# Designs tried in a protein design run: designed miniproteins, single chains. Part 78

Each design is a single chain, and the fold is of that chain. pLDDT is the mean over its residues in the fold that is shown.

## One batch from the design tools (miniprotein)

Design m2719
Fold by ESMFold2-Fast:
Structure m2719 (fold): chain A 91 residues (1-91)
Amino acid sequence: SAEKEKEFWEKVEEVDKKAKKVADKVHEKKDSLPEEVKKEIEELLKKILELASQLKKPIEEKRYDEALKILDEIEKELEKIEKILEEFEKS
């Protein structure tokens, strides 16, 4: 429905803002992060890219319920990166 489409694009804006915030923090801390932590963040970013690629078909088919679920998974992976960065900040 048009309502579900609006909900989806509003969630896209929310997740995009979170992704930009996470990217900025990763960029600021990249030179100070241990190699193991960098690899963990890289694996999470790889998963986010894979999930983002899975959005294409549901969006084209207007399956916004499926697209919202994928977007929720992307948000969870972004939150994992935020937690890793926060834990490293407060040691």
Scores: mean pLDDT 85

Design m2720
Fold by ESMFold2-Fast:
Structure m2720 (fold): chain A 68 residues (1-68)
Amino acid sequence: PTVVLSEEEKEEFLKIYEEYKKYKSEEARNRLRDFLVKVFGEGVASESEEGQFVIAEYMAKEIKKEKE
């Protein structure tokens, strides 16, 4: 699904995504999941952790391309 994020949401997401990649803590994982649920709705909560990470990776790449 295509979602439009505000500039603030994009910055928040990139921070959450980088924290998850760096620390892989339960807190970082929960923040990533909660952000995806906020953006895409409850359907994303039923995705596997791997599925959520794939979505997050794609979003991060798209945001980084937009920001250069």
Scores: mean pLDDT 75

Design m2721
Fold by ESMFold2-Fast:
Structure m2721 (fold): chain A 86 residues (1-86)
Amino acid sequence: MDETILDFRLMAIETEAYILHFSYGVPKAEVADRFVRELAEEARWAESRGIPRSLIEEKARQAVRTLAETLGLDAAELEARVLEAI
């Protein structure tokens, strides 16, 4: 159940990033910085709920891949930043 809540929370962060960049013209770098910060906060919440670290990392990697593909970012660099932040 908490895993499903985490999925919805991560989708909200992705949706917000899309809107900021495509609707409001926020620079990709600024959107990426915000995304890393928000994802780290969600990871902390997930840990407090007892979700395994390996599953949190897996879901974080999936969110990174989705955003990187949409914004044309380097997925490996963004993933490294996220994993260091959580």
Scores: mean pLDDT 84

Design m2722
Fold by ESMFold2-Fast:
Parts: C-alpha cells; sequence; structure tokens
Structure m2722 (fold): chain A 80 residues (1-80)
C-alpha cells in the first residue's frame, strides 16, 4: 500500500496529469470544470486504454478511494 505522504504527492501529480490527459483527448471543459475527485475518476476510467503511465495513474486513483460506481459515471461522461 502507498504511504499517506506518497498518496498526497501522487494525488497532486495525478490531478495535474488528469487535466493534461483530458485536454489531449479534446475534453478541455471536463479538464477545467471537474472537481479533484471527478478528475481522479476520469483518470481511472481512461486508463483502460493506456499503457504503463495510465495504469500507474489508475492505481494511484484507486488508492485514493475512488469507487467503481464513480468510474462508471466518469466513463459515461467521456463517451457522451
Amino acid sequence: RLTPEEIEQLKKELIEKAREFLREKGLDELAENSSDRQLLALTVALSEDSDLEGRLLAGTALALGIEPEQIEEALALVNK
């Protein structure tokens, strides 16, 4: 398991990476208007199509307590 210090650092980096990732996919409005928790859920949802970096970000988001239901809701937002 990740330490609390590692979780906080990775959370900050993950939020920044999630915004960048969403912008790269053309989801600029989601990147700017999403809450931190929604950005984490979106990162997990989008990581299914990603290699090692995306999988590491997904692992961090799950360690931060993202629930499966939130991942499903985030996928619906991306696919719409």
Scores: mean pLDDT 66

Design m2723
Fold by ESMFold2-Fast:
Formats: C-alpha cells, sequence, structure tokens
Structure m2723 (fold): chain A 73 residues (1-73)
C-alpha cells in the first residue's frame, strides 16, 4: 500500500540521517550547508505528518529538530 511505501521510505531516510547527523558539514559554503539542513528538516517533518507509525513520526521529528539545531550553529 502507499502508506507502507511511505513508512519504509521514511524509516530508511531516518536511519541514514541518524548515522550521518554528527558528521561535520563538508561544504564550501556554510550558508548553503545551513539552508540544506533546514530544507531536509522541513521535508522530514512533512514526511512525518504523512506516516501512520507513531514511532517513525517521533524519530522523524527528533532528527528534524537535530538538523534544525545543527543549521543554527
Amino acid sequence: SMSEQIDKALENTIKVLEETIDEPIDTPSPAAGQAGLMVEAMSLRLDAEMSKDPDLKKRALEIAERLEKKAKE
């Protein structure tokens, strides 16, 4: 179903981000890197709203918040 496909895609995205979030931003432009993190956080929050899995919603929101904090540093 579409819901199962969304949840699987979201879980895979969360897993990758959880593994890479603590890595230093390797970008020639700090401003571009910050903007990219904010866009990823917004996309993750939208994906969380579409998910029916409360655990995936929570994990997505937690990683989105971490991305937003990293963008502000």
Scores: mean pLDDT 75

Design m2724
Fold by ESMFold2-Fast:
Structure m2724 (fold): chain A 73 residues (1-73)
Amino acid sequence: SNEEKKKEYLKQIGEYMDKYYEAKRKGDVEKMKEYIKKMAEYYRKMAEYETDEQKKQDLLEAAKKLEEKAKAL
């Protein structure tokens, strides 16, 4: 279902967020870029299953900010 897919994607975002902060503590910039790009991918996947237009736009904006953060690193 759409709700089960969104829950799975949210779980993946949380796991990559934890990996991102571990990479940041170690100064591993390449792994930081990899993990924030993965988080952005899952935000975009969540947006595909979101029926509320405002929430969908918020998810897409979150993905865009993460993509920009990866480019700035």
Scores: mean pLDDT 88

Design m2725
Fold by ESMFold2-Fast:
Structure m2725 (fold): chain A 80 residues (1-80)
Amino acid sequence: MADELVRELERYLRAGLDGVPGAVARAVGLHIRIVSTGDREAIARSLELFGEAYEQEARRTGDQSLLDRSRRLFEKAREL
């Protein structure tokens, strides 16, 4: 199970939302690793965490493209 990778990804997403440089890029790298495990539950959890992060950033910045991306991530997670 990719539980450790998911927990680390959540920490980097929170750090990225708090403005820590490079944290979002590290979270993306962790997502790629989670996808490579084939663990559907971990992949769905990872997609949901990114969806939540994009929604929060969209509310902060007013960037509608992030809301669209968030919606697609949640839809993809539901299909897994």
Scores: mean pLDDT 82

Design m2726
Fold by ESMFold2-Fast:
Structure m2726 (fold): chain A 67 residues (1-67)
Amino acid sequence: TFATALRESAVGLMRASEDARGVGRRAAERLRQIGETNPRSRQSFLDAADAVEEAARRVEEERRALE
């Protein structure tokens, strides 16, 4: 779905960025905004936003573990 494509793009940007948390937060906010304007697909975008925030947390945790 479109929401899935946006989620995957955001995850890629987070992995390439030094600020994964910031990128994840901005991407999740954008996904929620898109969901608000698309009631029929709102839940898909909200789920994608949650997945992006979780991915950002994992990227940060992995980087911290590697020091």
Scores: mean pLDDT 77

Design m2727
Fold by ESMFold2-Fast:
Structure m2727 (fold): chain A 72 residues (1-72)
Amino acid sequence: KVKELFEKGFDKTRNPNITDEEYEKMKKKLLDYLEGKIKPSENQKPAIYRLLASYLEIVGEKELAEEFLKKA
């Protein structure tokens, strides 16, 4: 459920100036962070969780976005 909501937010913010390959790589890496397959370092964690929260906010999931901001 959360993964599908995040994917919708990602698609809404797609930059048309990047290649499809670059877009898919970024999407996969962020989904890996979301699912816990990749753990960010303490220095990276605030930026990554704020980015994930911004995508959730775009799809209207404010409560989930706040949970990710608390992790930052």
Scores: mean pLDDT 71

Design m2728
Fold by ESMFold2-Fast:
Structure m2728 (fold): chain A 99 residues (1-99)
Amino acid sequence: ATPTLTIDQLAEILAQKAAAAGESYTPTDSDRRLLERIATKACEKRLDPAVVVKALDDALRVKNCLIHEHSPDARIECVIDGAQLVVGEERLRVETCPY
């Protein structure tokens, strides 16, 4: 059976990534809403948790590249700053965020 993916599992993954960077992570309401969209989309597409983890890892990697790029449009902002992670919707609109 395909595992059910939850917001708590996604938050745990983000907490693990923050810990690897020597930080602690607590989801904000905005983070929770984004994680909810990711979990809902993964459930709809019956994606394995490993695939979702990979997509989240890719999003965090894109943010690091974006900090030093001049691109103004279709950006993903991922910030791990102890207490928050924010992922912009523009580039995730088709895959995760329909709006």
Scores: mean pLDDT 47

Design m2729
Fold by ESMFold2-Fast:
Structure m2729 (fold): chain A 61 residues (1-61)
Amino acid sequence: SKAEELAKKKAEIAELMARMKQAIAANDDAGLEAVVQKLLDLTNRPASELPELIALLKKAG
């Protein structure tokens, strides 16, 4: 069902968010880029947002 698909997507996003926080804490630029790119794919956002989002996340973390 649509609700089950949404629940699975939320779980995947939560796992990626945890990995993102770990990459920021470890100053792992490559790991951060990979996680953010996958988050953009899951949320149907354009890959062109990747460099700006990484810069903002590094500034906030």
Scores: mean pLDDT 77

Design m2730
Fold by ESMFold2-Fast:
Structure m2730 (fold): chain A 62 residues (1-62)
Amino acid sequence: GLREEQLAYVPSEEQRKLSREIAEELRKIGEGIDEGLRLHKETGLPFREALQIGLEKNGVKG
């Protein structure tokens, strides 16, 4: 079981739901940025254009 020292913070049910939604969106953004950086390096597209393509491929609207 958890010791008292490990129970310093317990988020509410609402905070847990919001945290999951934020984590999912951040994951999509991160994957989009990584793909954009890869496209920029491999194709020579301007970073702005490559980033936009990467974000859109991962379902993130600019």
Scores: mean pLDDT 73

Design m2731
Fold by ESMFold2-Fast:
Structure m2731 (fold): chain A 75 residues (1-75)
Amino acid sequence: MVDQGQQAIDQGDLDRAVDIARDLVNQGRYRTAIRLMRRVLQQDPDNRRALGILAGSYVRLGRYDVARQYFQRRR
């Protein structure tokens, strides 16, 4: 099975990777969304959309400590 999120990153389409991660979060697939967004941040460390998805995903996992760190990086 092709990872559509990873494929988007490999093609340089970071906006599509972010949109895929939002769908993953809506499906409850928080760890997959986190993995995908960390890869987006490797190419664009200050990507505010990716930082927001990471923060939100960690909130859903109950990791408020980590979520707060990503919210702080977004400012």
Scores: mean pLDDT 78

Design m2732
Fold by ESMFold2-Fast:
Structure m2732 (fold): chain A 70 residues (1-70)
Amino acid sequence: RREELEKELEELSKNIPKDVLEQLRAHIDATLAASAAGQPPPPAPKYDENVDPETLGRAARVLVELRRLR
C-alpha cells in the first residue's frame, strides 16, 4: 500500500516541479492539522498555471493517503 502510493507519487512528480510539490505537501499538512484541531482549512496556495491541475489533484490525493499512513 505505502510502496504503491510512493511509486504513484514518484511518477506524478515527473510532471510537477519540486517546489510546487513541496507547497502542495505543506498545504495538505496544514489542512489535516486544521481539521484535527477543528479549525477551518487554510486557503489554497497559488500554483504555477503550467502545472496540469489533474496531475496536481492526483498528487494531492496520494499525499493525503501517505500522511494518513504516517
Scores: mean pLDDT 72

Design m2733
Fold by ESMFold2-Fast:
Structure m2733 (fold): chain A 71 residues (1-71)
Amino acid sequence: MSKEERQKALQELREEMLSSEEIDLTEVAERLKELGEDETAAVYEKLAEEYGRILSREETDRLGTLLAING
């Protein structure tokens, strides 16, 4: 996958997360692994263990700040 394709896919994933009422953290982690973002995927897997597999839109927004610091 090219750098541009990867960045576009990451942006699309982020936009899907921001527009969705619920986010499946295990699905997000799987998609991140497909994009070569194994470390970020591991963060989402840990969040799924702590918060549960499904996050609300509000919870996703709050965690977005944490992920920006740690990813």
Scores: mean pLDDT 72

Design m2734
Fold by ESMFold2-Fast:
Structure m2734 (fold): chain A 99 residues (1-99)
Amino acid sequence: MTEEEKLKARVEKLEEEIVKKAEEAKKRLKEEGDEEALKKLEDKEENEKAIKEALEEMRESGISEKSLKLFEEIIEKIGVETVGAALIALKEEEKKLEE
């Protein structure tokens, strides 16, 4: 495989993982009856905010412009609501790991 083919394979896997993460988080919250957390995952403004914060954190962390653009392309392809929901789910899981 070429480096370009490897990068495309990684992007496709990341897209699948983002979709799966969003779906699993929504399913779990429905089963747990956590209506507040579920509302956050389904709120378009919260999804847009999570994406904006993630992009700002990536820029501040010195992530390459190539990687940042790739992430923006994934957002455009999958959609703000799905990517935002996955990011919110990841932040909530990180909070649980700190406790």
Scores: mean pLDDT 76

Design m2735
Fold by ESMFold2-Fast:
Structure m2735 (fold): chain A 57 residues (1-57)
Amino acid sequence: REAAIEAAKETLARFQAAYDSAREKGRMGDAEKERPLAEQYLTAAKVAEENYRALLE
């Protein structure tokens, strides 16, 4: 359980960082290329957050 919670927290942090990076790249340059990646990472982060919250219950 503890290991699963830590893994979920790490996964959430990784997707949040990836989303932030994609947003910055889109803002500075190729928004058309980066927008689908940012949306993908945002969706993955939401799923990871939901899984993390479920583990806390």
Scores: mean pLDDT 74

Design m2736
Fold by ESMFold2-Fast:
Structure m2736 (fold): chain A 90 residues (1-90)
Amino acid sequence: NEEEIEKEIEYLLKTPERVKEAALKRYNLSPEEIKELEKLVEESKRKIKELIEQYKNTNDEKKQNELLAKMSEVSGLVGRKVREIIERRS
């Protein structure tokens, strides 16, 4: 269902910022760690937007599935960085 896929894509695009905001609220992050997360959020959003454009411009189902997988991977980068930062404290 194309409408459900569009909603999933919108969720993936919003995920980096949402994860950063949740981490800022939950953890006492240093200004340097916050800056690192903000840079990664911006990079992730840029890459997801590029992948969304490629997705909308292709009719190849296999290519669409590859692009969705890449969006999901990029969307998870901020969460992985938050985990890395917290692990440094342990």
Scores: mean pLDDT 86

Design m2737
Fold by ESMFold2-Fast:
Structure m2737 (fold): chain A 55 residues (1-55)
Amino acid sequence: SSMAAQRAQEEAARRQAQIARLNELIATLKKKGPSDQAFAERMERILEELEALQG
């Protein structure tokens, strides 16, 4: 039981770190300001990855 709990905690920590990285990328893209189709597609891909990590 302890090993399964520890594994789940490690996976959760890795997911949280990746979520934080993706949120920083989103903030950087918003700061840059080009809101054309290419920007929208990049944002959509980042948001899809973020959503997959968050569940």
Scores: mean pLDDT 75

Design m2738
Fold by ESMFold2-Fast:
Structure m2738 (fold): chain A 68 residues (1-68)
Amino acid sequence: SSELRELIEELLEAVRANDGRRVRELVTRLSKEYGVDGEELEKLLVRYKLGLISEEEFIEQVERLAKK
């Protein structure tokens, strides 16, 4: 959904801003509202921070983790 993509994009923005409070807030929302597994999301965030995956790849993988 557009709302899911917007939350993921806000999460990446918070990560780039090094806003740990906002990151935790958005991770919680993705978990509660979209069923994204928190542990898998944390692994993807680490990969993104290390430059192992692009923003586009991160978004696609988080969308795949979300409930239908």
Scores: mean pLDDT 85

Design m2739
Fold by ESMFold2-Fast:
Structure m2739 (fold): chain A 80 residues (1-80)
Amino acid sequence: SIEEAVKLVEEAAELMRKLEKGEPDPELAATAREVSRLLNEAREFQAALMARELGDGAEEGYTSEEVRKLIEEALRLLKE
């Protein structure tokens, strides 16, 4: 559901704030930007902004396996 996807994006954003800069993840950045686009279409504007910031963070190297799983699950829920 959209509500579940929003919750996952919020959890990913909180986790990303605690991460140190590592290697850029452009694939995760693209996935997060697609999540942002779908949330904008759903009019979940605050969560869409968070997802866009997650994409920017992943591109800069602020990512982890946990953040990736949350973003990928959010995309799956939004595409159902």
Scores: mean pLDDT 88

Design m2740
Fold by ESMFold2-Fast:
Structure m2740 (fold): chain A 83 residues (1-83)
Amino acid sequence: SMEEFEENQKILAMRIYLAVLGKTELSAKMSNEEVKKLIDELLKRDEEKTNRLFDLIMKSVKAGESMEKIKEKVAQLLEEIEG
């Protein structure tokens, strides 16, 4: 379904974000349900920031950009929001 597709895209974006943060081992130990709970917590804290992060990550993945490039783009976005 479209809802299942959107949910799977958010899970993928979150796992990539965890990898960007150097938390790949933590991500590997988490179930999809645990990742969904983490996404819900981030959305509750800052929905706009979370959506912008996920959109940026998924756009970069679809463009075939390297993990290094994704890290640079995430760092820039976080500086714009938090700096």
Scores: mean pLDDT 84

Design m2741
Fold by ESMFold2-Fast:
Structure m2741 (fold): chain A 73 residues (1-73)
Amino acid sequence: MTDELIKKGDEYFKLGEKYYKEGDIEKAIQHYNKAREYYMSAALTAVDNRDSEKAKEALKKLQEVKEKLEELK
């Protein structure tokens, strides 16, 4: 279910933020990458289900994670 994939992505994003605040950049990147994977899966699932609202939500969250990862390079 798309909502479960978004929730899992949110969980990993929060862990990434926690490690980033602690200065553990390597662990932050690892958790942001997991969040990216879940948000991407959520976006694809929403598109397949023709759920434009959930697709938009997942794509917005995916973009936020991608921007965070680009800043940490």
Scores: mean pLDDT 85

Design m2742
Fold by ESMFold2-Fast:
Structure m2742 (fold): chain A 100 residues (1-100)
Amino acid sequence: ELSREQVLTLARASITLGAMDFMIERLERLKEESTDPEVQKKLDEIIEELKKKRDELVRAIKTFLETRTQEDMDRVREIIDEAGKLMNKAEKFIADIRAS
């Protein structure tokens, strides 16, 4: 049986995955609209970082569901926080592109 804390962590992970997928779509659209090769390169780098972090989160969720350990739940939380930082970096870059 999952504890309330574990259920809430999995809910946060699900929300984070959806937010990452939405951000990746936004960045891919901006890349298609951009004519600047340097902007396209930076967008590709952020997209690839987000895709890797998304894959890490999916794997961490799977591991936690198999083990149900506190350590594996803490790993899920760590990746959620890292994903949040990457999404903030992406938002800042989007703002910088739109301001120029």
Scores: mean pLDDT 88

Design m2743
Fold by ESMFold2-Fast:
Structure m2743 (fold): chain A 95 residues (1-95)
Amino acid sequence: MEKELELEIEIAMELISAAVYMRTDASKDEIEKINKAIEPLIEQSRKRLEQGDKEGSLRLMVEALLEEAKLLEELGVHKGAEEYREAAKLLEEMR
């Protein structure tokens, strides 16, 4: 029924998780700040999906990817930041 949207959200979540691995050499405080910044967006996206607001859910996932990219850039992880911006663009365009 809605497997395509669920798969797109799963891909976004996997990309967010992969960035944590890329930042393993960063301080714990910096990683925690990034995770805390995106956590509310991920939770809101999940709630929107539960309410049947698929567009709102995807929009929040795009916001989470862009916030992650911004924070990675501030940490000097420029390649990771660019990858997250490209992922956000792809999700936005898939709808």
Scores: mean pLDDT 68

Design m2744
Fold by ESMFold2-Fast:
Structure m2744 (fold): chain A 112 residues (1-112)
Amino acid sequence: MKEKLYEEAIRALEAVANRASESTLADEAQRGMKVLLEAGLEDFSVDTSAAKSPEQTARAMAADVAAKLFEYLGVPEAAEYARKASQAFLDGNWDEAAEYARKALEVLREYR
């Protein structure tokens, strides 16, 4: 289970960092939510009320799902960067969001 959670969180962050399509990010958000629910985290909601487009919603959701996965896995530094990426997407700042996603991935590479 933990290895599957890590794989899904990394995949979601890589999609954000690589500026993947809306459909790819929506798929990653759905997979991440499913994995969280299967792990016993039954209450999951993302506040996207500030989002102004379907693409902005999908990108923010993918980053927020990654943040929750890292919180569950006990990697708070990666979770914080993923949350910052989600907020940057809601603010319409794609470059900043990609940078935060890259920082989260860097933290994971140093995670033992």
Scores: mean pLDDT 69

Design m2745
Fold by ESMFold2-Fast:
Structure m2745 (fold): chain A 57 residues (1-57)
Amino acid sequence: DAEQQAQRLVDQLNQAGDEAVKQISKLPGGDENSKNAQKGVDTYAQQKAQQLLQQAQ
């Protein structure tokens, strides 16, 4: 249950983040900004997944 919820959350956050990164990459200087935004999304998704799993113990 908690593992499925964590995976769903990660998937949703990554999908939303991918759309945001795609929009950022269209702007001047977007290459560097999109790379930094992707790192932020990945870190946030992992952190939230860990919190959810810890709550389930």
Scores: mean pLDDT 71

Design m2746
Fold by ESMFold2-Fast:
Structure m2746 (fold): chain A 59 residues (1-59)
Amino acid sequence: MDEAIIAKLVQLGADVRLPSKEQLRDILRELGVSPQQLADILERLGLNELAKKARELGL
């Protein structure tokens, strides 16, 4: 799980300012984590804007 998250974060890191909602959904589907769990991981890594978007996907 952690290795897959790192791989996806590297892809997102190339465009952290404008991350795709589709990329976040793909991460959720591949890892089987909730939007809240993904958001918590992103916040811990300092990616607060991505964490906010991940939480919005959980609506």
Scores: mean pLDDT 66

Design m2747
Fold by ESMFold2-Fast:
Structure m2747 (fold): chain A 92 residues (1-92)
Amino acid sequence: SKEEEIRKLADEFMKELLEKYKDLPDGIRNAIRGMVELMRDYLLEGKPEEALEVLDRVFKTLKAKYPEYKDVIDEIYKQLKEFIEKAREILS
């Protein structure tokens, strides 16, 4: 099913991001995990626009909290946004 495909893609994407960014502060790594899980849930409910809105809000807050990591946080934001767009195409 498309739903099972999205769940699997989200789980694999989360594992890839957490391995790639394993040396980042726990607060950033926890934000990645929580955001992927929340995005997955919104996408499964057919709410990709809400997923994008929450992603934007959370990552603005994250950059304010970790200003020395702003460039890598922006890199992660871009990857998460691209994931939402790809998942939206699968669900269409």
Scores: mean pLDDT 86

Design m2748
Fold by ESMFold2-Fast:
Structure m2748 (fold): chain A 75 residues (1-75)
Amino acid sequence: VPGLSAEEERLLRAAATIAPELFRRLALGDGPASALAEFLNTLVRTLRIPVSAPVTEARARRLREQARRHADLFA
């Protein structure tokens, strides 16, 4: 997916699969980036998804922008 690393695509796809309504609200909606960061870091911790670095609020804002741009890939 353009604009996403394989790690980031995997994380967003896991979020969309496991919690589709929460993903829609936090990743595709206009909720606070801090809430998206918390949600994604909780999935990383709970599912032991390998990530190079924790999801910061800044990274969550970027991931939200990419998820919205490619919303069809996470439906």
Scores: mean pLDDT 80

Design m2749
Fold by ESMFold2-Fast:
Structure m2749 (fold): chain A 62 residues (1-62)
Amino acid sequence: DDVTKGVYMIQLAVAKMLIDKGYKDDARKMVIELARKLGLDVKEMKKLPLEDMIEVLENKVN
């Protein structure tokens, strides 16, 4: 669904903005919830650095 893909891409862009502004904990929470919505293993995702989580989500959405 192109609309759903667009919504997730916007949410990933917001997470990146939060990281750039130093709100890493808020970005991490947002990224984990996106992983849950995309059907990824949240326990495994939580073990990754925030940058790596974003890369996995970008690849999953695309």
Scores: mean pLDDT 82

Design m2750
Fold by ESMFold2-Fast:
Structure m2750 (fold): chain A 84 residues (1-84)
Amino acid sequence: MTDEELREKLAEVDELMAKMPEPVARHVAAVVAALLTRGGVFADAAAEYARRAGVDAAAVTPESARAAAEELREEAEAFAERLE
């Protein structure tokens, strides 16, 4: 993935996050922060997403990324249930 492709994907994520309830958007931000930190790319963007998620980007590990993804799944499930 090139820097330009990654920027386009981050813009898509930001657009999707704007349509989400804030708790769900925070979990998405945590996952994105983890992925960017793991990849060693866009340190400024990783820090911004970590800030939105309320986590320290430097403390993000593959294990914490998996935990954030699981929390996101649970939040998305709860959100879908509330739409009933």
Scores: mean pLDDT 66

Design m2751
Fold by ESMFold2-Fast:
Formats: C-alpha cells, structure tokens, sequence
Structure m2751 (fold): chain A 73 residues (1-73)
C-alpha cells in the first residue's frame, strides 16, 4: 500500500539523518514527515471512508521523502 511505501521511505530518511547528525535540516524534515504520516494513519482508523483522500496525501509524503533521499545521496 502507499502508506507502507511512505513509511519505508520515511524510515530510510530517518536512518540517513541519524548517519549525518550535522544535517539538522534532514533530521527536521524526517521528523515532520513521520509526524504527518502518523496523523494520516490515525485519520484512516477514524474515517476509513476517506481512504482515497488519505492515500493521495500519503503519495505526496512518499514523493517528498523520495526527493529528500535523492538529495541526500
């Protein structure tokens, strides 16, 4: 699922941030994306009828995480 793909990308971003503690921006971005994903997971549990909207938001988080991973490589 897109939520699982977003979670994997964000976890990889968090690993990159831990490996580069001098990159405060990367750490901040990883934390922000992780928090947003957590909110989307909660929203899906509370309002499963909004799955399509939530998955579109998760796709946005996935693209942002992938962009940051490319920049950090």
Amino acid sequence: SVLERAERAILELERRALANPEDAELRRRALELGAELGLLRMELLLNPERREEIERRAEELLREAERLLEEAA
Scores: mean pLDDT 85

Design m2752
Fold by ESMFold2-Fast:
Structure m2752 (fold): chain A 65 residues (1-65)
Amino acid sequence: MKVTVRLDITGPISDEAKEILEKYGLVPGKDVEIDLEALIQALRELQPVFKKNKTVLALEILKRE
């Protein structure tokens, strides 16, 4: 199932977080179409990295197939 999402990130973005974002095609501040399972996996991988750096992630789901 594909979803269109917008990610806003407030705080430092480490190189590790950048690699995860690029791996899943996620671009902060832009609307991105991604598979829902891939999105869940991306969030699982990003959560410990952002928690370590005290970075806040806001996610909005704009559209779903």
Scores: mean pLDDT 80

Design m2753
Fold by ESMFold2-Fast:
Structure m2753 (fold): chain A 78 residues (1-78)
Amino acid sequence: ITLSDEQKAKAKAAIDAALRAYAAGEISAEQLVPVVQANSGLPPELAEQAFRGYDRTNGKEQFHIELPDGSIAVIDIE
């Protein structure tokens, strides 16, 4: 399964919103994945992988998401 540009944009917006809420103290780290799932429609495993990528990049504004077909999607956040 390949994410469309629309799905990537929606995922980026949801991730950006979740990270802003986290930085503002509105949600905990444990709520990041559930909030992204609720707002983006991404499968649970893809939302979890997005935040694992973010965590590993030590605050980089770039996510490496492993897709079910073995391809890698790269999403930049602003």
Scores: mean pLDDT 61

Design m2754
Fold by ESMFold2-Fast:
Structure m2754 (fold): chain A 90 residues (1-90)
Amino acid sequence: MKKTEELIKKAQSPDLETVKEAAREAVRSGDPELARAVGEAIGKSSLENQNAAFKAIREVVLEDPSRAPIGDIMVEAVRKARKEEIKKMI
């Protein structure tokens, strides 16, 4: 999807506000596949991007608790991608 590609590019940005916007939009979308794809892209980026995304996900979930399952999917995708990147550094 065109939106997925755009959010993946934003998620890998050196601008932390752009990363937070990508994370918020993915969680607010309610689309589990979009949240997983964006989360994976964040998990492959910097630790700073990952921390910014976690804060943004929490803000969306506190604003709309019905988005908690989508937020959880995105957090899991970030953590899984991070573990795979760490394994490659050995």
Scores: mean pLDDT 81

